# Ledger of designs, part 45: designed miniproteins, single chains, continued (5)

Each design is a single chain, and the fold is of that chain. pLDDT is the mean over its residues in the fold that is shown.

## One batch from the design tools (miniprotein)

Design m17544
Fold by ESMFold2-Fast:
Structure m17544 (fold): chain A 89 residues (1-89)
Amino acid sequence: SAADDELQAELEALAAQTGSVAEIRARFETLKEIFLEILIERGLIKPEQADKLRELMGKPLSVIAEEFGVRQSDLSRALREALERLRAG
């Protein structure tokens, strides 16, 4: 969808930043933790499922949605909020 294409473009823009590899990796690790926090806050996953989510973080959102029994659209919204929080901080 157009919204998923916009999200992909935002992730690619983050990856294309001209910082050190360590700085880019630190931003992605911060993004993952913010995303996890939002998913728990919204009741989309349980705190006990955090480690399973970390293992799946390299997979498409559709695969993650199926594994946790949640809507892909809810994951996409949470990831966009995580990106906004990362940009604001």
Scores: mean pLDDT 75

Design m17545
Fold by ESMFold2-Fast:
Structure m17545 (fold): chain A 80 residues (1-80)
Amino acid sequence: SGSDVAQRLFYLTLRKSIGEALVELLREYGLLDEETERALLTNPQAAVEGAVTLFQAASQGLSAEEALRLARETALRTSK
């Protein structure tokens, strides 16, 4: 569920950067490409806004895949 992915993101950020945590989760779900990975690893604002979007989507009851897709879209839009 989106809530499970949001919880996993939170725990991952205790050990690594927000960008690295999102990259790990997106890779697991087959949603990662080179552009997204670069944005998340080189732009802290993109990583933070992606994480915020994931938490918001999870709070609205979206699935893990839906929440991660929205996080990816937000990160790419922010990196610009």
Scores: mean pLDDT 89

Design m17546
Fold by ESMFold2-Fast:
Parts: C-alpha cells; sequence; structure tokens
Structure m17546 (fold): chain A 100 residues (1-100)
C-alpha cells in the first residue's frame, strides 16, 4: 500500500535526523498531486516525529524497547491527527462552496 511505503520512509528519515528530506518529499508529493490523505498523514507524522525525537534527545532515552513503543504511539497519534485535519479541511471547503 502506497501510504505504508511513505510512512516507512518518513520513519527512517526521522530516525536518521533528516527532517529537511521529509519536508522536501512532502513538497514533491504536493507538486505531483498525490492523494490528499497521504499528504495530510505524512505532514502530521513529520510533526509528531519531530516532537518525539526532540524528547528522546532532551531526556536521553536509550532504551530500544521504549523508543519502539514511543514510535508506535507517535504513528497512531499522527494517523488520528491526520483524520481530524482531513475532516476539518472537508468542512471548511463545504462551507466555502455553500457561500458561493
Amino acid sequence: KRLEEEIELTLKLAEEGKFSAITERLRELVEKNEDPDIIITLSALAAELAKLYGRIEKEKIEDEEEIERLKKETLERAKKRAEELFEEVKKELEEYRKSL
């Protein structure tokens, strides 16, 4: 599934500290008119991963099991946030169309 491939790539880039590469990839997907749910999901994931890796560095978390648990929690949170953002955008667009 395309979304799963993009999620795996984003997780790998974040683990390597390559957040600029994540931003560039998101720009490419927008320019190519990729599916909006993929773009929104990856945007939410990038934001949540930046918070996670900032916390790992600040708290000096070295436990591999804890890091894997936090990554899974971060992915689930990102998916939920993406769904909320998609519904919000959909509502705003429908309100705009009704005002025309």
Scores: mean pLDDT 76

Design m17547
Fold by ESMFold2-Fast:
Structure m17547 (fold): chain A 108 residues (1-108)
Amino acid sequence: MEAAELAKEAAERGRRAAEAAPDRGARVGGLAAANGGENAYKAAESGKGSEELMKEAAESAKSGALSAERAARSSPPSATLATAGAIGGIGGGVGAGIAAGDVELAKG
């Protein structure tokens, strides 16, 4: 399913962005995107809830991961890109929880 693939890509990219991050803001953004992607992936793999909402959660996490990658490459450091990474990641995690009806997925 497309949602699971997008979520897995977001998790992997977010982690790599965090590892490559030259500053704390970019690292936090990357970690948030990675966590959001993992939660979206778990929701998609669970087979519970709305497929459409799971895809939206995965797309949010992927958008966050892309912003975190750009923040990691930014010179000087970009608070805007780091914040976009965190927002996308949070959106992915929360969205996944809502889609699956699972409070634990929404929390983390």
Scores: mean pLDDT 73

Design m17548
Fold by ESMFold2-Fast:
Structure m17548 (fold): chain A 69 residues (1-69)
Amino acid sequence: SSALEALAAATNDIDRISWALRALGHDDAMSLVIPAFFETDNVEEVLEVLAERLGLSEEERARLRALVA
């Protein structure tokens, strides 16, 4: 059941990103995370989209990456 495995992986990534965004105070950014995963399953691309749309500093981008790793 590759679909269940893909869903579980995506759910884990969304959960980690959700926790990272909450830690940075960006709960409202959840509406950006899910649409990004429909266009790409590449976590790095999702993080770049989020960082650009939220106007994250270089330090905040580094923290987001570290929290999601």
Scores: mean pLDDT 71

Design m17549
Fold by ESMFold2-Fast:
Structure m17549 (fold): chain A 73 residues (1-73)
Amino acid sequence: MTFTVTLLTPDGVRVTLVGKSAYELARKVARVLLEAGMPREDAFDTAYGIGRLLEGLSREEVEKAFEEALREL
């Protein structure tokens, strides 16, 4: 299964992200938002909302995806 999300960054850039899982997509969303200067809490909330809506990801699963995104900065 493939998921697609279109995301507006804080700097006004529209980004379309594609992932083979909600986990992959949550990680990509978190990375893009963090690189664009979004506060950590807001970036996490956005990634969590997306992961929950797509495949019902738990907070713990999104925390792991978010930590991976932080390591890529």
Scores: mean pLDDT 83

Design m17550
Fold by ESMFold2-Fast:
Structure m17550 (fold): chain A 81 residues (1-81)
Amino acid sequence: APSPMEEFSERLVETYEANRDASPAELKAAALATIREFAAEHPELAEQYDALAAFLESLSPEVVRALLEAEARRIREEKAA
């Protein structure tokens, strides 16, 4: 089974891909929703994911898009290796 970290990263990439054509603000909202859903599914990790959600809320939507794009590229490169 994938680790919670791997599952989380894959869900963020799926959120990015599903919202690729969305505005940066819509993508940021979708990413925050994904983080909160994951925190609800893994209550023991909720404190860490709540901190991550707060951090992403502090960033501009454009910066959040860039971070999600970078994470998507990292995972694609990891699978290609």
Scores: mean pLDDT 79

Design m17551
Fold by ESMFold2-Fast:
Structure m17551 (fold): chain A 70 residues (1-70)
Amino acid sequence: KAAELFREVAATLSEEARREVLAILQSAAGADAETQKAAVREAMEKMREAAPPELHPKVAEVEEAALADI
């Protein structure tokens, strides 16, 4: 599930990177679908930058699942 995968990857990030990712997602809370999709893509890009290469496939799965839910 997208939320479970997101939490798993987020737990491996630094506190700074985690705050940045969450801030991007929260900025689109209650916005239209296009704004939410843009925020998901931006947040996932930040997660890839902060996460180790081994977790990049999981970040891709989170992005795909989250976009499908919007």
Scores: mean pLDDT 77

Design m17552
Fold by ESMFold2-Fast:
Structure m17552 (fold): chain A 100 residues (1-100)
Amino acid sequence: KEELLKLFAELWKGYITAKNLLSPEAQEELDKIFVEISKLVDELVSTTDPEKRQALIDKIIEKIKEMEELIRKHVPAENQAEADRLIKKFEEIIKKIKEL
């Protein structure tokens, strides 16, 4: 549980960084994806069934990848190096989530 909360905190920090790199319109799309991730994490914390936990983990990973795609598509060229670092951070979070 401590590991999941730590990973979610890292993901939230990445989300805030991403918002600062995006236009207001792209921020609204990112906010919607992050709200869905937050709901899935809340459900995962309360779920003990292994099959349901795996389905939630898979869905969280899918939503993180949607965030990565949004960032790649909408971050201005001047901020591409920061976007690449952020996506690498999200990929490391995905690897750790797969181990839950």
Scores: mean pLDDT 86

Design m17553
Fold by ESMFold2-Fast:
Structure m17553 (fold): chain A 70 residues (1-70)
Amino acid sequence: AERGRALAAELDALVAAGKSPFEAGEELAEKYLSEEQRALAREIAEKLNEIGDNLDEALKAGDLSLAELK
């Protein structure tokens, strides 16, 4: 919700400034999603260290891919 709201507000601002929704979306994806993906990866890594065995079992069950986390 927070990320979606921030993205929507920035998208509206870029469109109001004269950019197309497509151009604004591409710019926001590169700027915000890339940064958030790095923050999320770090947070997941910390949680992995705390409950590594349980998460490894969950990843093997197919809910999360180890290749995607790497």
Scores: mean pLDDT 61

Design m17554
Fold by ESMFold2-Fast:
Structure m17554 (fold): chain A 80 residues (1-80)
Amino acid sequence: NAEAIEAETEIALVSMQVALAENAYKQGRISKEELIEEYKKALDTLEEILARSTDPEVQALIQREIDYLKEKIKKLEEEL
């Protein structure tokens, strides 16, 4: 349905932003602190999408991405 397509599109855009930030970090274009900030922005966006989502499958997909980003932030902060 339209709501699910919209949510999946927003999640895909967030995933793309994360991938671009990770690639920029690997290339030395951004700092570790800047990468952490990009992950936190992605996390905030996903939590906002989750809060307005009513589809359990979409909620589960978003929650997996949130858990992934939280783990990435934790590991990077431990390296600081």
Scores: mean pLDDT 84

Design m17555
Fold by ESMFold2-Fast:
Structure m17555 (fold): chain A 98 residues (1-98)
Amino acid sequence: MEKELVEKLKENLEIVKEAEKKRLEGIKSGKPSEEAQKLLDKLSPEELTIMSLVNKSLLGVANALDAAYAASGDREAILAAFDETVAKAKAVKELIEK
C-alpha cells in the first residue's frame, strides 16, 4: 500500500474516534452528531469501508454496554461482547499497518 494512503488512514482513524465520541453524546440526547457524518462523507469508498468497520466496532461497544445494563444487567455477557469487539478492532488495525 502507498505510504501516503496508510498515513492518511491512521490520521483519519483518530479524527473519526473523536467524532464518534461526540456522536455518542448526541445519540444520548436523541440526535447524532452532524460533524461525524461530514467526516465520513469526505472519505473515498475504500476508506469508508475500513472506517465504517472500525467505527461500528468502537460504537458497538458503547451501545452494547448501555443496552445490556438497561435490559439485563448481565455484566459477564457485557464484558465478553466488549472483548470480542476489541479483538475485531485490532484485526482491522493490523490490516491498515500493513
Scores: mean pLDDT 59

Design m17556
Fold by ESMFold2-Fast:
Structure m17556 (fold): chain A 108 residues (1-108)
Amino acid sequence: MLTAAVLRLDREGRILDVRARRLTEEELRRLEEEVRRRAREEGVYSAVLTSRHLDEEVMELLAKLLGLSMQTGRRDALARVQEALERGAPNEELKELLRELIEEIESQ
């Protein structure tokens, strides 16, 4: 089973909610189709980020990075995190990456 972080966004791209879900590959595909459909038909946007072993600390750091990225317009950091999640990076590596990216944005 995959762990997915589902992020709800408002019309201005602000994060409203972050939830961890455990999904099969089939359930993930259905979720991605539903998210795409709702964005197109209802103007409701959600982002889905996946990892096999996403823990609560990774979720908290991810929420902080996303908040900072939305405030500063820096979306490059999010792309790097998504690539790490897609390749199944371990939670320890994800925490290190997230802390590094947060410090980079805060230092600017």
Scores: mean pLDDT 70

Design m17557
Fold by ESMFold2-Fast:
Structure m17557 (fold): chain A 69 residues (1-69)
Amino acid sequence: GMEEKVKKLLEKMHEAAKNDDLVGFGESMRELKELTGLSPEQMTKLSSLALDPNTTVEELYEELKKLLK
């Protein structure tokens, strides 16, 4: 479902950040924005969290839900 698709994109985004894969990170952000309708400001906040090596995918998903309300 939508939750599984979102989590897979967050996993790709998280792995891309760890590997300094700017292309993969950007593609994951684009697809996530298309699925969720997040604003550019909300995407900036989420991307900052994804770049933090101490942030887990589960924590990213919880923050995403807060941004969507």
Scores: mean pLDDT 82

Design m17558
Fold by ESMFold2-Fast:
Structure m17558 (fold): chain A 71 residues (1-71)
Amino acid sequence: MSKEKLEEFAKKAAEAFKNLSGVEALKEIKKLIEEYKIEESDFPEIARRIAEYSGLSEESALTALEVARKL
C-alpha cells in the first residue's frame, strides 16, 4: 500500500473513533478496510498512525482493526 493511502485511511479511521461509538465505529472501520483493501500485515503500521491522529493507544487501535476485520 502507498504511504499516502495508508495515511488517508488512518485519518479517516481516527475520525470514526472520535465521532462514532462502540459497534458503529467498528462498522465504519470495516468499511474503510474494504474500500482501501487493507491487509492484516499493514495493521501494526496503521495502528501507530491511528494512535497519532486519535489519541488512542497503538494497542487499542490495533485491537479495534482486528475486531473490525472479523465483523
Scores: mean pLDDT 80

Design m17559
Fold by ESMFold2-Fast:
Structure m17559 (fold): chain A 70 residues (1-70)
Amino acid sequence: HMLEEQREQDRINQVGADAAKALWQEERERRGGQPLSPEERDALNTRVTQVAKAAMDEEERRIEEERARR
């Protein structure tokens, strides 16, 4: 049903967003509010994208396992 699919997609999106937010917050705290260099910002953007994708992939895998259990 569409409602279950929307809920699952919302979970996946939320997990990705939370992972990205946590990584940005961690870097901000680590630097005490100091600005990132261009190189550091590019590296962090790449890492944020990878971490968000990995978190979303893992949540999708969990949903598939839940479905397999029926």
Scores: mean pLDDT 77

Design m17560
Fold by ESMFold2-Fast:
Formats: sequence, C-alpha cells, structure tokens
Structure m17560 (fold): chain A 77 residues (1-77)
Amino acid sequence: SALAAARAVAALGERAFAAGDYATAAKSYHLAGQMFLDLGDREGAARAYRAAGEALRRLGKEEQAQTFFDRADELLA
C-alpha cells in the first residue's frame, strides 16, 4: 500500500539518522513527508518534515532546517 511505502521510507530515514548518515536521513524523511502529504496525512507529513529538519541541523544546514520546521508547523496550524 502507499501508506506502507511512506512508512518504509520514514524507517529508512530513522535508520540513516541512527547511523549518523544525516544527509540520507534528511532526503528519506523529506520524501516520506511528500508521500504522507499525497495520502492526506498532514500529521505524518509534519512529523517527517520535522525529522528532516533535525537531520539538516546535524549537518549544520540551519537555514534549510528552518524551512522544514516552518513547513511542519504550517501543516499543523
């Protein structure tokens, strides 16, 4: 299912983050967020975008991280 695919991509992001591969984590979480949005799951998308932002912060990409945090907040407003 499309939901199972979105969850699998988010899980890849989680594994990458745990391994210290923040670049892969950010990309995987960003993709998962887009997949959750396509499914109408705004809360799932917000969580994924927030996780992508955290991965970007670990890379020192604070401006890009803030964009993802802002997007997550917008989805929950």
Scores: mean pLDDT 91

Design m17561
Fold by ESMFold2-Fast:
Structure m17561 (fold): chain A 72 residues (1-72)
Amino acid sequence: GMSEEEKEKLFQELLEFLEKNKERIIADPSSVPEAVSKLLGFLRKYPEWKEEIKKKFPDVYAVIERLREQER
């Protein structure tokens, strides 16, 4: 599996990505499908990050949960 160091770096990259893209994801997720797909992919692969994303980016998390319901 991925090393703890690689996982930490990947998580930090995700947090930086969310800081840069959060306003666009919240305003119109359909305008940034690549950003949404990337975030959904990370949360599927690393569900343990879900709680931290929810705490740091609650508005983004609400949008993602809505989109996940549509994928069912």
Scores: mean pLDDT 76

Design m17562
Fold by ESMFold2-Fast:
Structure m17562 (fold): chain A 68 residues (1-68)
Amino acid sequence: YSYEIVTTPSNIKTPYKYVYKVTFKKRPSMELLQKVADEFNTTVESILKFNKISDIRFLPKEILIPIP
């Protein structure tokens, strides 16, 4: 996968220092998402909640990872 830093929404105060945009060449599995969460020192639950993902079976190719 590839990743880049994106700015947090300017009109919303967040506790996050950075947000990374991660782009996968194919839709990620839950296993791959767990590895990404571990690499960024966060949790799958935090990633899913931040991205408003309700169905883990159909993950998008691009996800945002908030870093505290």
Scores: mean pLDDT 70

Design m17563
Fold by ESMFold2-Fast:
Structure m17563 (fold): chain A 81 residues (1-81)
Amino acid sequence: SPEELIARLEAIVADIDAFSAEEIVAAVREALEYLMGTDTERQRAQIAAVEADVRRAYETDPRAARGMVAVVRAELRRALA
């Protein structure tokens, strides 16, 4: 559910080092699929681009990766309000 996804994103933001890149990317992908949809090739490509950016940030700057996850969480919370 979107609520369970928000809880997972909150857990990642609270302790990013407890999660693998794969777990973080999967949570971000699921949130973006909810926010943007996957009906068009353009939507799928945009989601894939954000996944790649999050993975790169996780490897090089965990603070940036955490910030990206926090933004996605905030957008998902706003969509559910």
Scores: mean pLDDT 85

Design m17564
Fold by ESMFold2-Fast:
Structure m17564 (fold): chain A 77 residues (1-77)
Amino acid sequence: DQKKIEELMKEMRELFEKAKEAFRNGDLEKMEALVKKMDEIRDKLVELGASKETILEADIIIGLARIMLGVLKLILG
């Protein structure tokens, strides 16, 4: 369902904005929770048969959020 895929990608982008905010605030626990929610959305995109291009876009967003989380862990650890 194309409409559900578009709604999930919108939610993915909103979670990424929240991840940037959590990163600026040094909120490690919130960053981990947001990355987990992004992974759940990716799984739903796969189940709905999202295109390889859409899955790649989601993976790039999640990858950037994971890099930010790793940097934050390094700074705080």
Scores: mean pLDDT 89

Design m17565
Fold by ESMFold2-Fast:
Structure m17565 (fold): chain A 85 residues (1-85)
Amino acid sequence: KRAELEALARRMALDYGRLRAKIELELQKLKSDPEKTQQQQLKLQQLDQAEQGMLDQMEKAGIDREEARRLAEEVREELIKKGLE
């Protein structure tokens, strides 16, 4: 059922979005310190792993990677629009 897949995709996209926001905040703190380059690289790897994990889970649920990226972007746009701008 498409609606169930969309609900699952939105939940996974939201979970990824929250993790992404947390990692990006940590990256901003590390970016202010040039001696913490290795920690910055680790955080970027964590972000990439989180994205791939989301895409892999969506693919296992029957949503191909291109469709998963599209749904994640739609959820992101909705969150930005509803977030106080």
Scores: mean pLDDT 73

Design m17566
Fold by ESMFold2-Fast:
Order: C-alpha cells, then structure tokens, then sequence
Structure m17566 (fold): chain A 61 residues (1-61)
C-alpha cells in the first residue's frame, strides 16, 4: 500500500500541480525546466537560466 499511495500522490501532484503551475507561470518555468531537463548539460547557458527561473518563482511567491 505504501508504494501505491506514494505513486498515486506523485501522479496527482504532478498532474494537477504541474498543469496549474504551468498555466499560472505563463509557461516560462516549464519551458526552461523542460529544455534543461532534456539537455541541461549540453547547454550550460540554460543551466544558469534555470537558477534565474528559480529566483523569478521565489520573487513571484
């Protein structure tokens, strides 16, 4: 049950929270995270942009 509960919580949080966050953040955060997640190491500039994106999110909150 722990595994099923953990999986359900992850899917629920990721599905709902991710969709809501993307819509609210105007897609900027998602775009940066998506690109970095796929090839952050291939693009060091994007890795630094990720740090900036985190700062923007913190400032918004």
Amino acid sequence: MDDAVDRSAELLSDDRDTQDEVLRARGSVRDTLRVIGRGGRENPALREQYSKSVQIIQDSV
Scores: mean pLDDT 56

Design m17567
Fold by ESMFold2-Fast:
Structure m17567 (fold): chain A 94 residues (1-94)
Amino acid sequence: MAEELLRLLVEALKEKHDLTEEQLEEIRAELEAELAALEAALADDPELLERLLRALIEAVRASAENSDPNSPRFQALQERSAAVGEEAERRLAA
C-alpha cells in the first residue's frame, strides 16, 4: 500500500506541475521518508495505518478520475481521509 500511494502521489504531482525528473526524485525521497516515519509511529496500530493508507489511495485516485469536486463520492472520500488523518495526527502528537 505505501508503495502504491507513493507512486500515485508522484504521478499526480507530475501531471499537475511541470516538474523535472530531479525534482520528482527529491519529492519522492521526501514522501518515502514521511511514509516510513508514519509507519514507524503507527507500528503498534497497523489497522489505523492500513485505514489511513487506503483512504489516501482512494482520495488520490478519486482526484485523478473525477474532475467534479462537488460529487458525493469525492466529498465522502475527502471527509474520510481528513477524519483518518486527524486521528493519526492526534496519535502522533500524543
Scores: mean pLDDT 66

Design m17568
Fold by ESMFold2-Fast:
Structure m17568 (fold): chain A 79 residues (1-79)
Amino acid sequence: SSDLPLEERAEFALKRIPEETRRYVEEGVVTEEQARELEEVAREYIRLYMETRDFDAARAAVEARAREIERRIEELRRK
Protein backbone atom coordinates (compact mmCIF):
# COMPACT_ATOMS: atom_id res chain seq x y z
CA SER A 1 0.00 0.00 0.00
CA SER A 2 1.51 3.25 -1.18
CA ASP A 3 0.61 6.58 0.39
CA LEU A 4 2.90 8.46 -1.96
CA PRO A 5 1.61 11.25 -4.22
CA LEU A 6 0.65 10.17 -7.74
CA GLU A 7 3.85 11.63 -9.21
CA GLU A 8 6.06 9.65 -6.82
CA ARG A 9 4.10 6.45 -7.46
CA ALA A 10 4.62 7.01 -11.19
CA GLU A 11 8.38 7.36 -10.68
CA PHE A 12 8.42 4.15 -8.61
CA ALA A 13 6.53 2.23 -11.31
CA LEU A 14 8.84 3.50 -14.07
CA LYS A 15 11.87 2.37 -12.04
CA ARG A 16 10.49 -1.19 -11.78
CA ILE A 17 9.88 -1.59 -15.52
CA PRO A 18 13.56 -1.23 -16.58
CA GLU A 19 14.57 -3.74 -13.89
CA GLU A 20 12.18 -6.37 -15.25
CA THR A 21 13.01 -5.77 -18.92
CA ARG A 22 16.74 -5.85 -18.16
CA ARG A 23 16.33 -9.31 -16.62
CA TYR A 24 14.56 -10.57 -19.75
CA VAL A 25 17.29 -9.12 -21.99
CA GLU A 26 19.98 -10.82 -19.89
CA GLU A 27 18.09 -14.13 -20.16
CA GLY A 28 17.83 -13.71 -23.94
CA VAL A 29 14.02 -13.66 -23.83
CA VAL A 30 13.68 -10.17 -25.27
CA THR A 31 15.94 -7.94 -27.36
CA GLU A 32 17.19 -4.53 -26.22
CA GLU A 33 14.89 -3.00 -28.85
CA GLN A 34 11.85 -4.82 -27.45
CA ALA A 35 12.83 -3.77 -23.92
CA ARG A 36 12.96 -0.17 -25.14
CA GLU A 37 9.48 -0.53 -26.66
CA LEU A 38 8.12 -1.93 -23.39
CA GLU A 39 9.65 0.95 -21.43
CA GLU A 40 8.17 3.43 -23.93
CA VAL A 41 4.70 1.92 -23.47
CA ALA A 42 5.08 2.05 -19.68
CA ARG A 43 6.09 5.72 -19.81
CA GLU A 44 3.14 6.49 -22.11
CA TYR A 45 0.78 4.71 -19.71
CA ILE A 46 2.05 6.76 -16.77
CA ARG A 47 1.82 9.98 -18.77
CA LEU A 48 -1.78 9.29 -19.81
CA TYR A 49 -2.77 8.30 -16.28
CA MET A 50 -1.36 11.55 -14.91
CA GLU A 51 -3.15 13.56 -17.61
CA THR A 52 -6.55 11.81 -17.39
CA ARG A 53 -6.50 10.68 -13.73
CA ASP A 54 -8.33 7.66 -15.14
CA PHE A 55 -6.56 4.34 -14.63
CA ASP A 56 -8.86 2.33 -16.93
CA ALA A 57 -8.69 4.85 -19.78
CA ALA A 58 -4.89 5.10 -19.61
CA ARG A 59 -4.53 1.32 -19.43
CA ALA A 60 -6.89 0.75 -22.37
CA ALA A 61 -5.00 3.28 -24.51
CA VAL A 62 -1.69 1.39 -24.17
CA GLU A 63 -2.92 -2.18 -23.65
CA ALA A 64 -3.11 -3.11 -27.34
CA ARG A 65 0.46 -1.95 -27.93
CA ALA A 66 1.75 -3.66 -24.78
CA ARG A 67 0.03 -6.94 -25.70
CA GLU A 68 1.48 -6.84 -29.23
CA ILE A 69 5.00 -6.40 -27.84
CA GLU A 70 4.45 -9.22 -25.31
CA ARG A 71 3.08 -11.48 -28.05
CA ARG A 72 6.19 -10.88 -30.20
CA ILE A 73 8.46 -11.60 -27.23
CA GLU A 74 6.59 -14.85 -26.50
CA GLU A 75 6.76 -15.88 -30.16
CA LEU A 76 10.53 -15.35 -30.26
CA ARG A 77 10.95 -17.25 -26.99
CA ARG A 78 9.25 -20.27 -28.59
CA LYS A 79 11.76 -20.25 -31.46
Scores: mean pLDDT 68

Design m17569
Fold by ESMFold2-Fast:
Structure m17569 (fold): chain A 65 residues (1-65)
Amino acid sequence: MMEKKIRAEAIGGMLLMSGTVAKVEIKDGKVYAYYEKITPESEKILKKAEELLKKEGVELVTYKL
């Protein structure tokens, strides 16, 4: 469980640092990512993050601000 949390935090941090999302919250074994605008590039990054999180048993949930 602790290891999953650290990896989820790392992936969330990558999304924030890349400018793909404006905000990230980690709750109930899920990563909540909030974005203002989606580009083709940011969509590819989100799909890659979703695949990485899915391998760890963590769900990525995206919301538009």
Scores: mean pLDDT 79

Design m17570
Fold by ESMFold2-Fast:
Structure m17570 (fold): chain A 92 residues (1-92)
Amino acid sequence: SLPTPEEVTLAIVDMLTGLAKRAVEQGRVDEAVEILKLAYEIVRKNKDKLSPEGYKKVLERLLEAARDIYEQTGSEEVKKIAEELENEIKKL
């Protein structure tokens, strides 16, 4: 059977958040910010292909990664991404 849109979106988020965490380990915080923004844009673009529960689950996984990166870096840009994700989840 083919992967579901939720499974595909989760796999993309996991891949991108892994890359963002590696960028942080290399001191490339600006790159991690851009990767997190890309991940969020992909999730938003696929909202219509996901159930409300699936969309929330994907946002929560991305938020977990953004919070981890914020705790490690103190980046204001990462904090803003985490706050946007929290606000989107609260609307669901």
Scores: mean pLDDT 89

Design m17571
Fold by ESMFold2-Fast:
Structure m17571 (fold): chain A 89 residues (1-89)
Amino acid sequence: TETLEKETPAEVRDGKVVSTVSVEIKDRNATVKSEAEADLGAKGKVINIAEVLGKVISQHVFSEEDSQKLIEAMKKKPVIVKHTITITN
């Protein structure tokens, strides 16, 4: 089991905050769990996980309520999304 952490800036699409992360994986038969958390303790919901040879791409969206709070926060400073990806072989 490997745990990878990666930070990406929050983006706004269609009035919601989204974040996409890509990580390299070594094992083809891996089970992937992906979690995302932004500033203010907002947690993302997984909307897509794509596994391609050697990589996992995970996309998260934040709720309407959390997106509104994050968008307001983004007016003052960049908002960072922390991605935690757990890979189990």
Scores: mean pLDDT 78

Design m17572
Fold by ESMFold2-Fast:
Structure m17572 (fold): chain A 82 residues (1-82)
Amino acid sequence: MTLEEKAEEFYKKGLEAYKNGDYQKAADYFIMAARYYLELGDYTKAAEFYEMASKFYEKGGDEQKARVYRELAEAYRKLAEQ
């Protein structure tokens, strides 16, 4: 199983958690997807998934985690610019 297949698996799990109304679990799964994209060197997709996680933590009421992952998303988005 490739790292890209692993990232896609966690993305699908995140969407399923979202459909079930579990915003915090959805965010956790999106972070797992972001980590696999980091291992692939895909900083653009990693940033996208950290931004998704941030928004879902915010919806779930975890303002501290929302802020942390918003900042990580911005950092990796800048790192993707070479």
Scores: mean pLDDT 87

Design m17573
Fold by ESMFold2-Fast:
Structure m17573 (fold): chain A 77 residues (1-77)
Amino acid sequence: MSIEELKEALKKAREEAKELAELVKEGKVSLEEFEEAVKRLEGQLEQLEKAYPELKEEIEKLREEVKRLKEEVLKSL
């Protein structure tokens, strides 16, 4: 994949994480399913950062967003 395609994939992952967090708040998705999705995403981001150091800033922004979403989900319970 090109760097631009990877940046678009990171933007999509951010949007999907926000949507999933909202579904948990609505009771449509379990906290366990959300935590599993976050764990998978974090593993993928770790591998991506090692392969493409140029994406480190974008990956860190996504990690910060995911951490914030997780905290918001926990506060909504």
Scores: mean pLDDT 80

Design m17574
Fold by ESMFold2-Fast:
Structure m17574 (fold): chain A 92 residues (1-92)
Amino acid sequence: GIDYRSKGDYDSAIKSYQDQIKKDPNNSKAWNFLGSVYQQQGDYDKSIDYFQKSISIDPNNSVSWFNLGVSYKAQGNDDKAKKYYDKGRKLR
């Protein structure tokens, strides 16, 4: 796995996924990875926006639903977190 723990690694990852999205805005996987990078940085608002874009393109992507739940849990919104965890689980 790739470890994005340093700020320089995060900036490189963000740029790479943004370039992918600019070329193909329907790349659900790139939106999910971009959300994951922002989630690791603690920017839960941006991570939620990007995970929502991922699931709007591919609503069967269980990983994006779980990640959306993680971001809402981190913001203290337990009701939304549970809702999105349940959606991700049902897709498996």
Scores: mean pLDDT 82

Design m17575
Fold by ESMFold2-Fast:
Structure m17575 (fold): chain A 109 residues (1-109)
Amino acid sequence: MTKEKLEKIEEYVKKLMEEKRKELAKKYNVPEGKLPALSLERLMATNLRMLAEALETVLKEYELAEELRRAAEEIERLAGVDPELVEELAERAARLLLKTLGLDESLLA
């Protein structure tokens, strides 16, 4: 994978993340900076969906995008049920992302 493609996906994800944080703050009537206190699981799921959209749109990685969307749905389903399992799913999603981008898993240490 080229550095240029990675830079494009990173920029796209950052932009979507900011837009979605503003949308969530408005929807739940919470200040933008305090969104993490509302639901960590929902923020994780939202981030995974934005990343899936970036992978599909920029890199045309349709299968991986679908896997990330499934992980996001599972995180939302388990919200408030099992916080340890939510953390495990988030870690697995991060590892899948690094593997797809050809990045070192040591970044998750």
Scores: mean pLDDT 61

Design m17576
Fold by ESMFold2-Fast:
Structure m17576 (fold): chain A 64 residues (1-64)
Amino acid sequence: PVNGVEALREAAGGGEEATVEAAERQMAKLAGPSTGAWFGRAARIAGGGGERATVEAADRAAGG
């Protein structure tokens, strides 16, 4: 869904913490709370890689 990528793009403008929270919410909505929690944890680990990597991961997960 395009909405996931849009939300993540907006959050990326707010910094990595906001990006992680938005990604966790989107993944929880798409695949359930367990996947959302896992994605949030993975995004924090990948947070060393920056918000761009998080946006790309969400785009792939959304089937883009």
Scores: mean pLDDT 59

Design m17577
Fold by ESMFold2-Fast:
Structure m17577 (fold): chain A 93 residues (1-93)
Amino acid sequence: SKEKAIEEIQKIFDEALEKLREAGVPDEVVDLIRDSVNKFIEEMKKLSIEEFKKKANEFIDQLLDWAREHLSPEAVEIVEEAAKKIKEIIDKM
């Protein structure tokens, strides 16, 4: 279900944010990512499945581009692993 997919996506992001903090990403930067993720999750609850898939892929691609410009290579790998898991969930919906 869409509700289960959203719950799984939220869990993956929460785990990734904790790993980013452990990798030395500043709290202010982790909070910025968390706020963006939380806003995105809230917006996803209002979407149809087709719109959800499209907007989720767009958000993940934007997050990856941002991470590659602003984060260390180790932190980028954490975001890339989370993105891969999330895209797999979206594809199975």
Scores: mean pLDDT 87

Design m17578
Fold by ESMFold2-Fast:
Structure m17578 (fold): chain A 75 residues (1-75)
Amino acid sequence: SLEEQARKALAEAVNLMADDGMPASVLNEFVEAYRGEPEQGAERLQALRDKYRSQMSEEALKAVEETIALLRELA
């Protein structure tokens, strides 16, 4: 259930970032960062959030932060 919640949170984050006009290449970076071990995924997503923070809406930022929190619970 936590894995399903994390996947859905990422999907929502990607959709919100796309609505913000962020390019597909950047969206793909978030999807790739999510893959693999949950702890490493959380670290990679945090780094991408910090890198692209100025391009994200508050809603997209919150969705990325929720994805990171769920991955840390999975670790």
Scores: mean pLDDT 85

